Designed miniproteins, single chains, continued (3). Designs and how they scored, part 80

Each design is a single chain, and the fold is of that chain. pLDDT is the mean over its residues in the fold that is shown.

## One batch from the design tools (miniprotein)

Design m10948
Fold by ESMFold2-Fast:
Structure m10948 (fold): chain A 85 residues (1-85)
Amino acid sequence: SGAEKVKKLIDEIEAIVKEAEAANTDEAYRQAQKRIVDLTNEMVKVADPQTARELSRLTARLVAAISKKDFAAARAYIEEMRKVA
């Protein structure tokens, strides 16, 4: 189902964020941002329109948090994404 695929993509995003935080380099953060955008585009194709809008909004905030090295905020946005999926 679309909902199950969205949850799996959120798990992939969480893994990417954890890898970036562990790598602790600006290059890893930039690559994580690009990978998260790609996975978000996959989620919006399979989610219903309302969920797609909320996920896009939360992912934009997640990407901004990573660019600021705010991994506490990044984790909070991932949890919010899980609630809307």
Scores: mean pLDDT 90

Design m10949
Fold by ESMFold2-Fast:
Structure m10949 (fold): chain A 61 residues (1-61)
Amino acid sequence: SELADLKTKLLSKMSKEVDELKEKLKKEGKSQDEIDTEVNKHKGKLQKEMDEELKRHKESL
């Protein structure tokens, strides 16, 4: 399924972006609490963007 493939790709991209954000914040000397807060905010944003992308793709079919 193209939709399933897209979802897998978006989840992989999200995971990588979260890992890169964690590494960046850690390198900047942020505390674990600050890292967790920023990561959770970013995850929420990425989840919303993924849901919107999947919805758009489904509507274009």
Scores: mean pLDDT 81

Design m10950
Fold by ESMFold2-Fast:
Structure m10950 (fold): chain A 55 residues (1-55)
Amino acid sequence: MLSEEEKKELFERAEELAATSGPATREFLQQLMEKAKTDEKALEALKSLLDSLEG
């Protein structure tokens, strides 16, 4: 499970991606971020998505 610092970094990265994304992708990312606050699987999915796009 991610630490508080790791979660903060992950959500900051997700917000940056959402800000540069189209409306549908932004909504998807925001919903995934909300779910990730209470669901470990959603948090892992968000991390995997961001890690795959980081380049």
Scores: mean pLDDT 77

Design m10951
Fold by ESMFold2-Fast:
Structure m10951 (fold): chain A 63 residues (1-63)
Amino acid sequence: SDEFKLKVAKTNIDLARAGLERVPDNSVAQKYIDKAEEAIEKGNYEDALRYANQAATEALKAL
């Protein structure tokens, strides 16, 4: 459902932001956060979920 996709996307954005607190210069993670937030704004929840997952993955790789 769109509601569940939105909740998962927001959780992954929060995880990516926590990673950025440790590695603030991770520009790739930041770009995916920005894309995920834009997708949420447009109601594109599948794209939001995909970008949020990429943001969290890139943030984790930098740890």
Scores: mean pLDDT 88

Design m10952
Fold by ESMFold2-Fast:
Structure m10952 (fold): chain A 58 residues (1-58)
Amino acid sequence: TKFIAQKIAEALIKARVKSLTPKQASELTGIPISTINKLLKKLGVKTITLDMALELMK
C-alpha cells in the first residue's frame, strides 16, 4: 500500500497535475491498471489526488 501510494505521489508531482486517472497512474508508475483500480475502489474515488496519496503513505 505505501509503495503504491509513493509511486502515485511521484507520478502526480512529475505530471504536475492535481489528480490522475487509473490509466495515467498506470502509465506513469508502471503499476498494473487492475492494481490502481482496486486501490481507487477501496478509497471510493475515481481518481487519486496528491493529498490522498500522501495520507495513504502514513
Scores: mean pLDDT 72

Design m10953
Fold by ESMFold2-Fast:
Structure m10953 (fold): chain A 80 residues (1-80)
Amino acid sequence: SEVLIEKALEHLNRAGTRAVLAGDEELAALLREASEHLKNGDIEAAIRKVEEALRRARERGDEATAELVSKALEHLKEAK
């Protein structure tokens, strides 16, 4: 579903902005890579990068970013 992919991208962009503002360059890179895979139609590669980003956000205690990444992951799993 194009709508689910658009919702996932919106959440990933918001999470990416938060990662940049927090100075978490690795998290920002994972989210950027996920968005690029998604724009190229590689949903499975995007899911892998989003799962890595979610794990990192949770490990660092960034609950707000983790929530955004988790919502993106749910939309991507429904889209495949």
Scores: mean pLDDT 87

Design m10954
Fold by ESMFold2-Fast:
Structure m10954 (fold): chain A 93 residues (1-93)
Amino acid sequence: MEELERVEEEIKRVIEELKRKYLELRKARIDGAPEEEIRELEREIEELERRYDELVEKLRELMRKLGVKEEEIEEKVREIEFERDLAVGVALG
């Protein structure tokens, strides 16, 4: 259970980081920032998205190992995906 809580906290942190980086990317594009700055932000976002995917899969595996029902696992994942989509959606406008 403590490991599950740590993974959930890490997911929330990554979602917040993604929101910040997508907002930075949007601002950089609007402000006409140098291509080098835009590419660096895109690279950072790709790394965060990869970390997010890994953490969500780890969450699923941990919940299954703890005997959580598949329906509850999928409900939890949908809630997390909704939070991520809202964070990214707000940043993208």
Scores: mean pLDDT 84

Design m10955
Fold by ESMFold2-Fast:
Structure m10955 (fold): chain A 90 residues (1-90)
Amino acid sequence: SSEEMMEKLEEIEAKVKELLAKIKSNPSEDEMEKIMLELRDLKIEVIDIVNELLEKEKDQAFLEEAKRKFEEIEKILSDAQELINEYKNK
């Protein structure tokens, strides 16, 4: 259901926030590699959920809420990628 998809987006948001906090904690090279793989997988999952919502949901208000959540997740992913790039270029 669309409600279950929104719940999944909220779970992903929590996970990307946790990964961002781990990046800020000066992880080891092995930990950073694992974080990068998890972020990549979460990004794919978010895109799949958004595409499924766009196909199945007709409520414009619900789609606007999902879009805001997606934009929040994309911002966190962008911030995480910037920190990863800084880590690699030191």
Scores: mean pLDDT 83

Design m10956
Fold by ESMFold2-Fast:
Structure m10956 (fold): chain A 73 residues (1-73)
Amino acid sequence: RESTLKLLERALALAKTGDEFDRGAALVAVASLLTSARKEGDEETAAALEALGDAIAAGDLARAEALLAEFRA
């Protein structure tokens, strides 16, 4: 969980740079974690990661930050 959170914090930091390549890298990282969660049968984490990826793809960084905060709860 904490290792996943640190990877997500890094992905969100990349998404915040405004660079298209950094945003793409952030989306790939979230997609990789989502695939891992689905393989583990962690449906709640998978749903949260899908929502986070959608927020980053939409450029809704405020929602992405709120979703990341939910991972800490």
Scores: mean pLDDT 78

Design m10957
Fold by ESMFold2-Fast:
Structure m10957 (fold): chain A 75 residues (1-75)
Amino acid sequence: MELSEEALEELRRAALEEIEVLDEELKKDPENELLKKAKEHLEKAVEAAEAGRGEEAFYHEVAGTLYLMKHAIEK
């Protein structure tokens, strides 16, 4: 999927905002594997967006969000 520079910047910003929330949750439960996986994917989304790799950035953003949702419904 081809993303505009504006879309890549929005995706990067959204991923960084999610990482900030995730870091607060990880402070409460630092051993949580779902939160760790979510952060790994969101960090990769930021890196891919900064590199202009739209498809990779989108994949990792979606994967990170799904791990966050899985954590919410399992706890």
Scores: mean pLDDT 80

Design m10958
Fold by ESMFold2-Fast:
Structure m10958 (fold): chain A 98 residues (1-98)
Amino acid sequence: SMVDQILDDARDQVVDYYDVPRDQADRFQDWARQLLSLPPDQMVQRTRQRVSRMSRRQQGMTLTFYVFAGNVARQRGDQVTTDRFTQMVRVVVDRLRA
């Protein structure tokens, strides 16, 4: 699917260019796939719950992943997926500012 291509591209970019460990990037990809399968409200709630249990370093790596995934989605013309990653980015940014 287009979503799988977006997630694969984002995973590879954060590993190659941002030194996110492959195992962490794979986990972020799996979690993002699960989140994107949920209705938007449940996706936001689950993202908030998961991010609240992360270390600040993991929150930073997750933010990087979501930003790249959202950018890839936008470049591919997937407006729905772009909006969903924008919402997930907002959740992570709000937690990092708290």
Scores: mean pLDDT 87

Design m10959
Fold by ESMFold2-Fast:
Structure m10959 (fold): chain A 78 residues (1-78)
Amino acid sequence: SAMAEEIEKFLQEYREEAERFRRKADAQGMTEAADALLRAADGLIQMMLNGASMSELRAYEAAVRPELEALLRKAYAA
């Protein structure tokens, strides 16, 4: 469907932007925080595409949030 084609285009553009973001973060010494953020985002996107329930999405967010927040605090405190 046209919607499926638009979603695939969005995912391709997202992956290109994520790669550019990753390279910029590497140059600034924020590789660990950037990797964690991108993994969390990719996980969420895949769950949504696979029809995950709102409860499953909330459980995923709750599981990844503390580690991600700790890494971001560490990166921004440097």
Scores: mean pLDDT 75

Design m10960
Fold by ESMFold2-Fast:
Structure m10960 (fold): chain A 85 residues (1-85)
Amino acid sequence: PDARQLVVLAEAERGLKKIEELLNDPSLTPEQKELAQKAYEHYQKALDAARAGNVDEAVKHLREANKYIEKIKELDPELAEKHGL
């Protein structure tokens, strides 16, 4: 794989790990869970696209995941900091 594909793979894998840890946090509100689940879905799609060599598609999904991460940070900055977001 080229350097761009390797970077996108690493970003998607790291994002998935952080969101999996967040989704196991018992303090999550229903709204926070919904946003985290949407971020997780986009990180999964980014990883699948990156593995298939579709780097541009993977980047689009990483951008969508990051939008949901930013919404979580706006709602609960302390929760986001706790999970390294």
Scores: mean pLDDT 87

Design m10961
Fold by ESMFold2-Fast:
Structure m10961 (fold): chain A 64 residues (1-64)
Amino acid sequence: SAEVDRLIAEANRLAYTDPTVEGLERALALLEEAVKRATDDESRAKATALLEGARARLEAMKAA
């Protein structure tokens, strides 16, 4: 959906412009909202995959 695509785009932009733990945590919040607002299985799966990838990245940053 347009709303889910907007949230994903905003999360990606935020991760690019603020590549910090705080920036990634904000991107995670947007991706969680994208999962909640997804009305179809494809959009939900896409948002969920991005959310899981972002969580893995955040854990890696915190471990460094």
Scores: mean pLDDT 80

Design m10962
Fold by ESMFold2-Fast:
Structure m10962 (fold): chain A 66 residues (1-66)
Amino acid sequence: SSMQRRQQLRAEAEKLIEQGDEAEAAKKYEESARLYTEAGRLYAQIGDDERAREAFERGAAAYRKV
């Protein structure tokens, strides 16, 4: 169902944010930027525009540290 698919994509986006946080803590900024950006794309796909914007902003900030 579309609800189940949305839940799966949200869980994947949340996992990517977690991995991005871990990469940032390890100062792997290029990797964290990629992970945050991918999470933003998934949030945008499910219509969570607020979380998508937050993820994209975190990705951009990480790229600035490279």
Scores: mean pLDDT 89

Design m10963
Fold by ESMFold2-Fast:
Structure m10963 (fold): chain A 66 residues (1-66)
Amino acid sequence: TQAQVDALVAQAHAAGNAGDLETAAAYLEKAASLEPDNKTVWFELARVYEALGDKEKAKEAREKAK
């Protein structure tokens, strides 16, 4: 549900603020699996992948955010 996705995104933001980018990516990956058409989730995931240095995953997430 949207509420579950919102909660996962909030947890991803908390993990990112703590510097745990791998945990942030995991929460956003779960959110994207629940709502594959949620462009906001893919956009957030792309930024986390870029911060992790994973250029291929960041590129794929950016395409899905369109």
Scores: mean pLDDT 85

Design m10964
Fold by ESMFold2-Fast:
Structure m10964 (fold): chain A 89 residues (1-89)
Amino acid sequence: VPTPEQVIEELEKEIKENPSAEKYNLLGRTLYQAGKNSEAIEYYKKAIELDPLYSVAYNNLAGILGSMGKLDEAKEYYKKSQEANEKRK
């Protein structure tokens, strides 16, 4: 059974070879599950920077911000997630 640390190491290697919004998002989720909220936020933001229409990363970022009590920021990212999902063909 792969540990969160092993998953992080594997994703970091894959990202160096072929970066994608999905890989950054997966790394962010793994970090969040490991309790590393600030690092998770950083990688969700990198996913958005690489693909501004990647609605899943906005939604996940909003979720973390909401759990941290940053409700106004969370609402804004949920709105951006909906807009990105509607704009994507």
Scores: mean pLDDT 82

Design m10965
Fold by ESMFold2-Fast:
Structure m10965 (fold): chain A 60 residues (1-60)
Amino acid sequence: AEAAVAEIEKYTSRETAREILDAALSGDHEKAAKLIQEVAKEKGEEAARAIAEAVLAALG
């Protein structure tokens, strides 16, 4: 969990990283996807892809 937050934080804020991971782990996949889409708009598709990969790794 902490490793995933640290990886996501490289592309967004720690606050947003924790919110994305908490949403995904709690089963709110729609909220997690929406937050990742907002990062794609601001930081680009490569950042969003890296975040999605970190989330998937955390989910197992």
Scores: mean pLDDT 79

Design m10966
Fold by ESMFold2-Fast:
Structure m10966 (fold): chain A 80 residues (1-80)
Amino acid sequence: SPVEELKELAEQMLEGLKRLLEHYVKENNPDAKEIFERNKKLLLQYLEKRAEELGVDPETRQELIDEFNKKAEELEKEIL
């Protein structure tokens, strides 16, 4: 289903964000948080656009966005 496709996409995006954040933190990059937030924003915009293209209703789309944001915030708290 479109919703299952978007959930899988969101999980792949979150895994990518985790690896990105871990990399920059390991390298002691002072911009790690800024780089993470910038990439999070771009991925969220893509997720929103993809949900619209797949015809997912606004309520379900908002739930997917909220879950993505919560999981991304958890990654930031865990790694930073």
Scores: mean pLDDT 87

Design m10967
Fold by ESMFold2-Fast:
Structure m10967 (fold): chain A 69 residues (1-69)
Amino acid sequence: MKTYTRSTLETKPSVSPEGKELLQKAVEALKAGDLETASQYIQQAIDLDGADNFKIWVEELTDENRAKL
């Protein structure tokens, strides 16, 4: 895999790698129905990278929002 396409609009990380791990854990907790644990991970990710980065990640995560909004 040697593709060198650094597009700031597409490849710019919305959150740090640490924040992205927290967000992945939040998604897993949501799928398990554990809203309390999911909320904790989301708040930790916001504290690390800021609310603006979290907002961009949420918009990218939701295909419906990205496709329709």
Scores: mean pLDDT 64

Design m10968
Fold by ESMFold2-Fast:
Structure m10968 (fold): chain A 77 residues (1-77)
Amino acid sequence: NNLGNALKNLGRHDEAVEAYKRAIELNPNFAEAWNNLGNALKDLGRDDEAVEAYKEAVRLDPNFKEALAEIIKLQQK
């Protein structure tokens, strides 16, 4: 998902979402890709979709601290 991370860092969050979705299609059990998708969706203001992506990251890795923190933060808005 290096392309997704680069696009996100450039502020191209919509293209980052598509890159992360492609990474997930290739490896749906990669919790980090789900977390990165959540971050890109959050940056677009798509908080509901971001929470769902973070939940999938936590489902795959229950100790994913970043995803857990983002779920708590977004659900308290």
Scores: mean pLDDT 79

Design m10969
Fold by ESMFold2-Fast:
Structure m10969 (fold): chain A 60 residues (1-60)
Amino acid sequence: MKEELIKKAEEIIKNTKDPEKAKEEIEKNLGEELAKLPVDEAQEVTAYIAQLLNELTLSN
């Protein structure tokens, strides 16, 4: 589900604090699940994750 993937991505970002490592962990753990989402939902989740990673990068 879209909400579960968002929650998992947020948890990875919170636990990692390193934007490069967080991106790798998200791709490794959530990439296949993201590919199974409808296109609209996958784009929404991906855009949100990108925003979270960008915010993490800017705060460093």
Scores: mean pLDDT 78

Design m10970
Fold by ESMFold2-Fast:
Structure m10970 (fold): chain A 61 residues (1-61)
Amino acid sequence: SKEKELEELKAEVDRIIEQASKLPDPELGRAVAWLAAATLAAMSPDKEVREEILKYAEEKL
């Protein structure tokens, strides 16, 4: 379901942000996390899912 897909993708965004936060440069870490989240969103064929994931990443970063 779309709801399950969103939960799984949000969990992956959280994991990406956590891993990127371990990078020595916080600006680079945020850039890497944003790029990875944008790439993850782009992989979804559903426009609403893409928009929701990008918004979630913006709110977390």
Scores: mean pLDDT 83

Design m10971
Fold by ESMFold2-Fast:
Order: C-alpha cells, then structure tokens, then sequence
Structure m10971 (fold): chain A 61 residues (1-61)
C-alpha cells in the first residue's frame, strides 16, 4: 500500500508538470481530479485514457 501510494503520487505529479498545471493541491486525490477535468475539457481523450491506465497500474502496484 505504501509503494502503491508513492507510485500514484509520482504519476499525478508528472502529469501536473507535463500539462503545466498548478501543483498546489490539498491532496493527491484532488490533483488527480483536476487533471481528469482538465483533459476532459480539452477533449484529449487519448491522454485521459493513458493517465487512467497509469493510475490503475500504480494502485495495483
């Protein structure tokens, strides 16, 4: 679980940097939501799917 949480955090932080989004969020879960909302609004379905897959894998360890 510790390893999984660290992997999820790494994926979220890399996505924030890649997209040029603000990194000041209350939690990693809120940052994840912000990334998903941004990608949905932008209409980048391919990148959204890639992000979802990376998060899923990180949670599975």
Amino acid sequence: KEKSEKLVEAVVKEALKYLGLDTNYKSIEEAEKAIKEYLKEKGDEELLEIFEIQIEKAREE
Scores: mean pLDDT 76

Design m10972
Fold by ESMFold2-Fast:
Structure m10972 (fold): chain A 62 residues (1-62)
Amino acid sequence: SHMEEEAKKKALELAKKAGELLKSAYPNAEVKIEKINDFVFKVTVKDGDKVISEEFDARFYL
């Protein structure tokens, strides 16, 4: 449906924006964003021995 296609597009845009913000906030860290499905993404930030990993469902932010 049109709404589903728009939601998927917004989900991808949110993931890209999150990656840019994390790169800006943690310039020395390795930031990885993995697409699990059209709406669910896994974010991993590695700074030396510290690893922060979290999944988010973009539908909760649409």
Scores: mean pLDDT 81

Design m10973
Fold by ESMFold2-Fast:
Structure m10973 (fold): chain A 64 residues (1-64)
Amino acid sequence: SMEEELKKRQERIDAEAATLAADPARGEKVRSLLEEQIKEYKDKLTPEQKEQVARLREVLARAA
């Protein structure tokens, strides 16, 4: 399902965000992935998925 696919993509983004905490230079790549996912699935995200995206954006904003 699309929800399973989105969950797997979120897990990959979470793993990349953890890498970002160790290497801020990767922030642009993780941010680009987040923006693409938001764009593509904006209208199909559940409230829980939207909250996860907001949390990932927070992680990216704090990784400097």
Scores: mean pLDDT 66

Design m10974
Fold by ESMFold2-Fast:
Structure m10974 (fold): chain A 55 residues (1-55)
Amino acid sequence: VQQLVVREVAETEEEARKKAEEIAKRLEEEGYTVHAVAVRKVGDKYEAIVVAIKA
């Protein structure tokens, strides 16, 4: 079992959410199961967070 956490920073909340969705889709295509998708504000920017696992 392999757990992966991917973080990407974006200028806006909308950009961060789109990045999170793109990352989640890519990971699903690579055989991962996405367990969590989140966007948080970090200073003046936004961070996309995706948690995935591969059996």
Scores: mean pLDDT 83

Design m10975
Fold by ESMFold2-Fast:
Structure m10975 (fold): chain A 83 residues (1-83)
Amino acid sequence: GSRILELLDQAIESAKQGNLDEALSLGIEAVFELMDMFPDSDSVNKAIGFVLSLMGAHLDGNTDELIKELEDLKNYIEEKLNS
């Protein structure tokens, strides 16, 4: 619950500081925790989509897109935790 959201807050802050490698690593860790918490096929497919989006933004060096994808992931996790 709170730990996964703390990882995402740290990932977003790292991206805002220009540390895209750390932001990606923390974001991917949060995705793996999401998959462990919600191992159903729909949630896993959504998690895979986030991994691909985060990796794509990182590969492109697109800080704004990486932050957006991390914030979208955080919103998705908050929705799942409240369901």
Scores: mean pLDDT 85

Design m10976
Fold by ESMFold2-Fast:
Structure m10976 (fold): chain A 51 residues (1-51)
Amino acid sequence: MKIELTEEQEKALRRRAELAGLSYEDVKLMEENPEEAIKRLKERAEKLRKQ
């Protein structure tokens, strides 16, 4: 599933990715397939907590 974003929404999305320490590609995946994006983010968060 793909969602069309305005320029302002895309900029906000990129900014949030930077603040959260995520890549823009991961956040974009959230828009296309949120379930898969969430699973990947949880896995990486667990690895980060161990470091």
Scores: mean pLDDT 68

Design m10977
Fold by ESMFold2-Fast:
Structure m10977 (fold): chain A 65 residues (1-65)
Amino acid sequence: MSDEEKRERIRELVLSKDPLKQAELSRLALESDKEWVKEVLEEFMKTVEDPEVLERIEELLKLLG
């Protein structure tokens, strides 16, 4: 999977309310380059207005360190 495809997939998973997709997001983030995933999540935070989605991104960033 290309980095661009991974970025689009992470965006889809972050916006999803499905627990299985949220589990996939956590797994994909832990299996990928942590610094790259942190950059992608920080870019999404700039464009996301939903507080629940922002909270999930913040929790995932804490998980990544």
Scores: mean pLDDT 76

Design m10978
Fold by ESMFold2-Fast:
Structure m10978 (fold): chain A 55 residues (1-55)
Amino acid sequence: SAAAEEARKALAEYEKTGDEAALEKARDALVKTLEAGDEEGAAELIERLTRLEEK
């Protein structure tokens, strides 16, 4: 979905810059991804966020 793509871009920006605003955008876009019924995209994004917390 477009929301999942938005979240992926925001996460990629956060991974490069550490910008908390990018992380917030990623979380907002994840909520939109779930609201759109994109369960696969949401699962991918949750996995990426979990990996970032472990690193």
Scores: mean pLDDT 79

Design m10979
Fold by ESMFold2-Fast:
Structure m10979 (fold): chain A 60 residues (1-60)
Amino acid sequence: MSPDELLAFSEMLLGIARAEGDEETASKLEKLHQEMRDAIARGDLEKAEELFKEAVKLFK
């Protein structure tokens, strides 16, 4: 998965959580999204993928 795809999917999950009114999940996803951006910026794509998997797990 490309860095742009990881960020786009993460942003989509955040949008879904906000649309559902799940502020707790939305806050966790915002933090994970920022951590993924930071990982990508330093070239740590493996860490970015791990953070994305954590984001997906928040949606059962």
Scores: mean pLDDT 80

Design m10980
Fold by ESMFold2-Fast:
Structure m10980 (fold): chain A 70 residues (1-70)
Amino acid sequence: SLKEIAEKVHELLQKVEDEILANPNMSEEEIEKLVEELKRGMLEAGVPEELVEEEKKRILEEAKKYRKKQ
């Protein structure tokens, strides 16, 4: 269901945020890899491709903000 997909997406988002916060020396390239893993996870969970691309953009913007706080 859409609700189950949303819960899975939320878990994947939290995992990416935790990884970025736990590794402040993470490079932009490493962050891009995490976002690609998230994209794969979202597609596997059944999220439509267009929605996955929008979430990818949002997460990359948030990840850049986390890096700028260092």
Scores: mean pLDDT 73

Design m10981
Fold by ESMFold2-Fast:
Structure m10981 (fold): chain A 80 residues (1-80)
Amino acid sequence: SELVERARQLLEEARKLTEKGIEYMEKGDYNKAIEYFDKAIELYTEAMRLAEQAGDFDLALEAAVGLIHAATLKVIAKNK
């Protein structure tokens, strides 16, 4: 399914953006970290939507876990 392939691509990109956000947090650049977490949240949200539309609920759950992780990191970055 093209929807599943696109969801997987977005999930991979969102993971890389989350990792980049963590790097900026480690360097004390919380504003930059928030920018990366916001982008990751957008991509995880789209990946989840596409996975749900394709009926791939395991992939949708994987995207939802990533979304929660990125959102939690954003909250932590905002409280610095």
Scores: mean pLDDT 92

Design m10982
Fold by ESMFold2-Fast:
Structure m10982 (fold): chain A 92 residues (1-92)
Amino acid sequence: GALAEQGARLAAARAEAGGSKGSYEVEGDTVTITLEGADVGQAIGAVGGATQAWLLGGEGEVKVDGDRVTVTLRGVDDAAANRAALTIAGGV
């Protein structure tokens, strides 16, 4: 919903402010955030956000391909998805 999209948008925007390229996609109950040129802090934030999704009753997955980090959040409510996305945005 709207909160999940807002959180994902903020995560992408913060990655851009940090010198990386961020993008997001929201499809039904699935939020995908992609960071290109990600540093170690951004990768740690991605793992943190995915872990938060699991703790909030959903699923989180992180894929790393070179400097591209993709985080997928599923099955969490709109507020929980927003919190997980903000963790991704914050890094550590």
Scores: mean pLDDT 78

Design m10983
Fold by ESMFold2-Fast:
Structure m10983 (fold): chain A 61 residues (1-61)
Amino acid sequence: SNRERAEELLRRVEELLARETDPERRAHLQSMIEVLRTLIRIDASEEEIDEAEEGLRRLEA
């Protein structure tokens, strides 16, 4: 489900944040956590989840 996808993405971002020491990258990851928490709260569409996943892929590259 979209909620389960968002929760999995949130877990991935939290794992990245736990090992990140750069302040700028930490800020980006914290922003992503806030976005994902919002998407979970509002039961967001597949399109919104796909956009968040793409954002995470850019941070991982």
Scores: mean pLDDT 82

Design m10984
Fold by ESMFold2-Fast:
Structure m10984 (fold): chain A 92 residues (1-92)
Amino acid sequence: GKVAEEGAELAKKRAEEAGAEAEAKAEGNKVVITLRGASTSVMAGALAGAVSARYLGAEARTSAKGDEITVEIVGKSPELAAKGALEVAKAL
């Protein structure tokens, strides 16, 4: 829904402010954030954000290859997925 899309857009903007190239996609209860050209600190932030999303009750998976990291957040609602995406944004 629109709330998850807004959360995804905020995470993208924050990642770009941190110097990474970012793509964020929201579909139903899922938000996928992909960061490219990420520094070690940006990657650490993405991992910390994923942990925070799990603490809120969302499922969060991370996959990393070189300077690219993908964070997949699945909530029981679009609102929870959006909150998880915001936790990633805050940690960047």
Scores: mean pLDDT 81

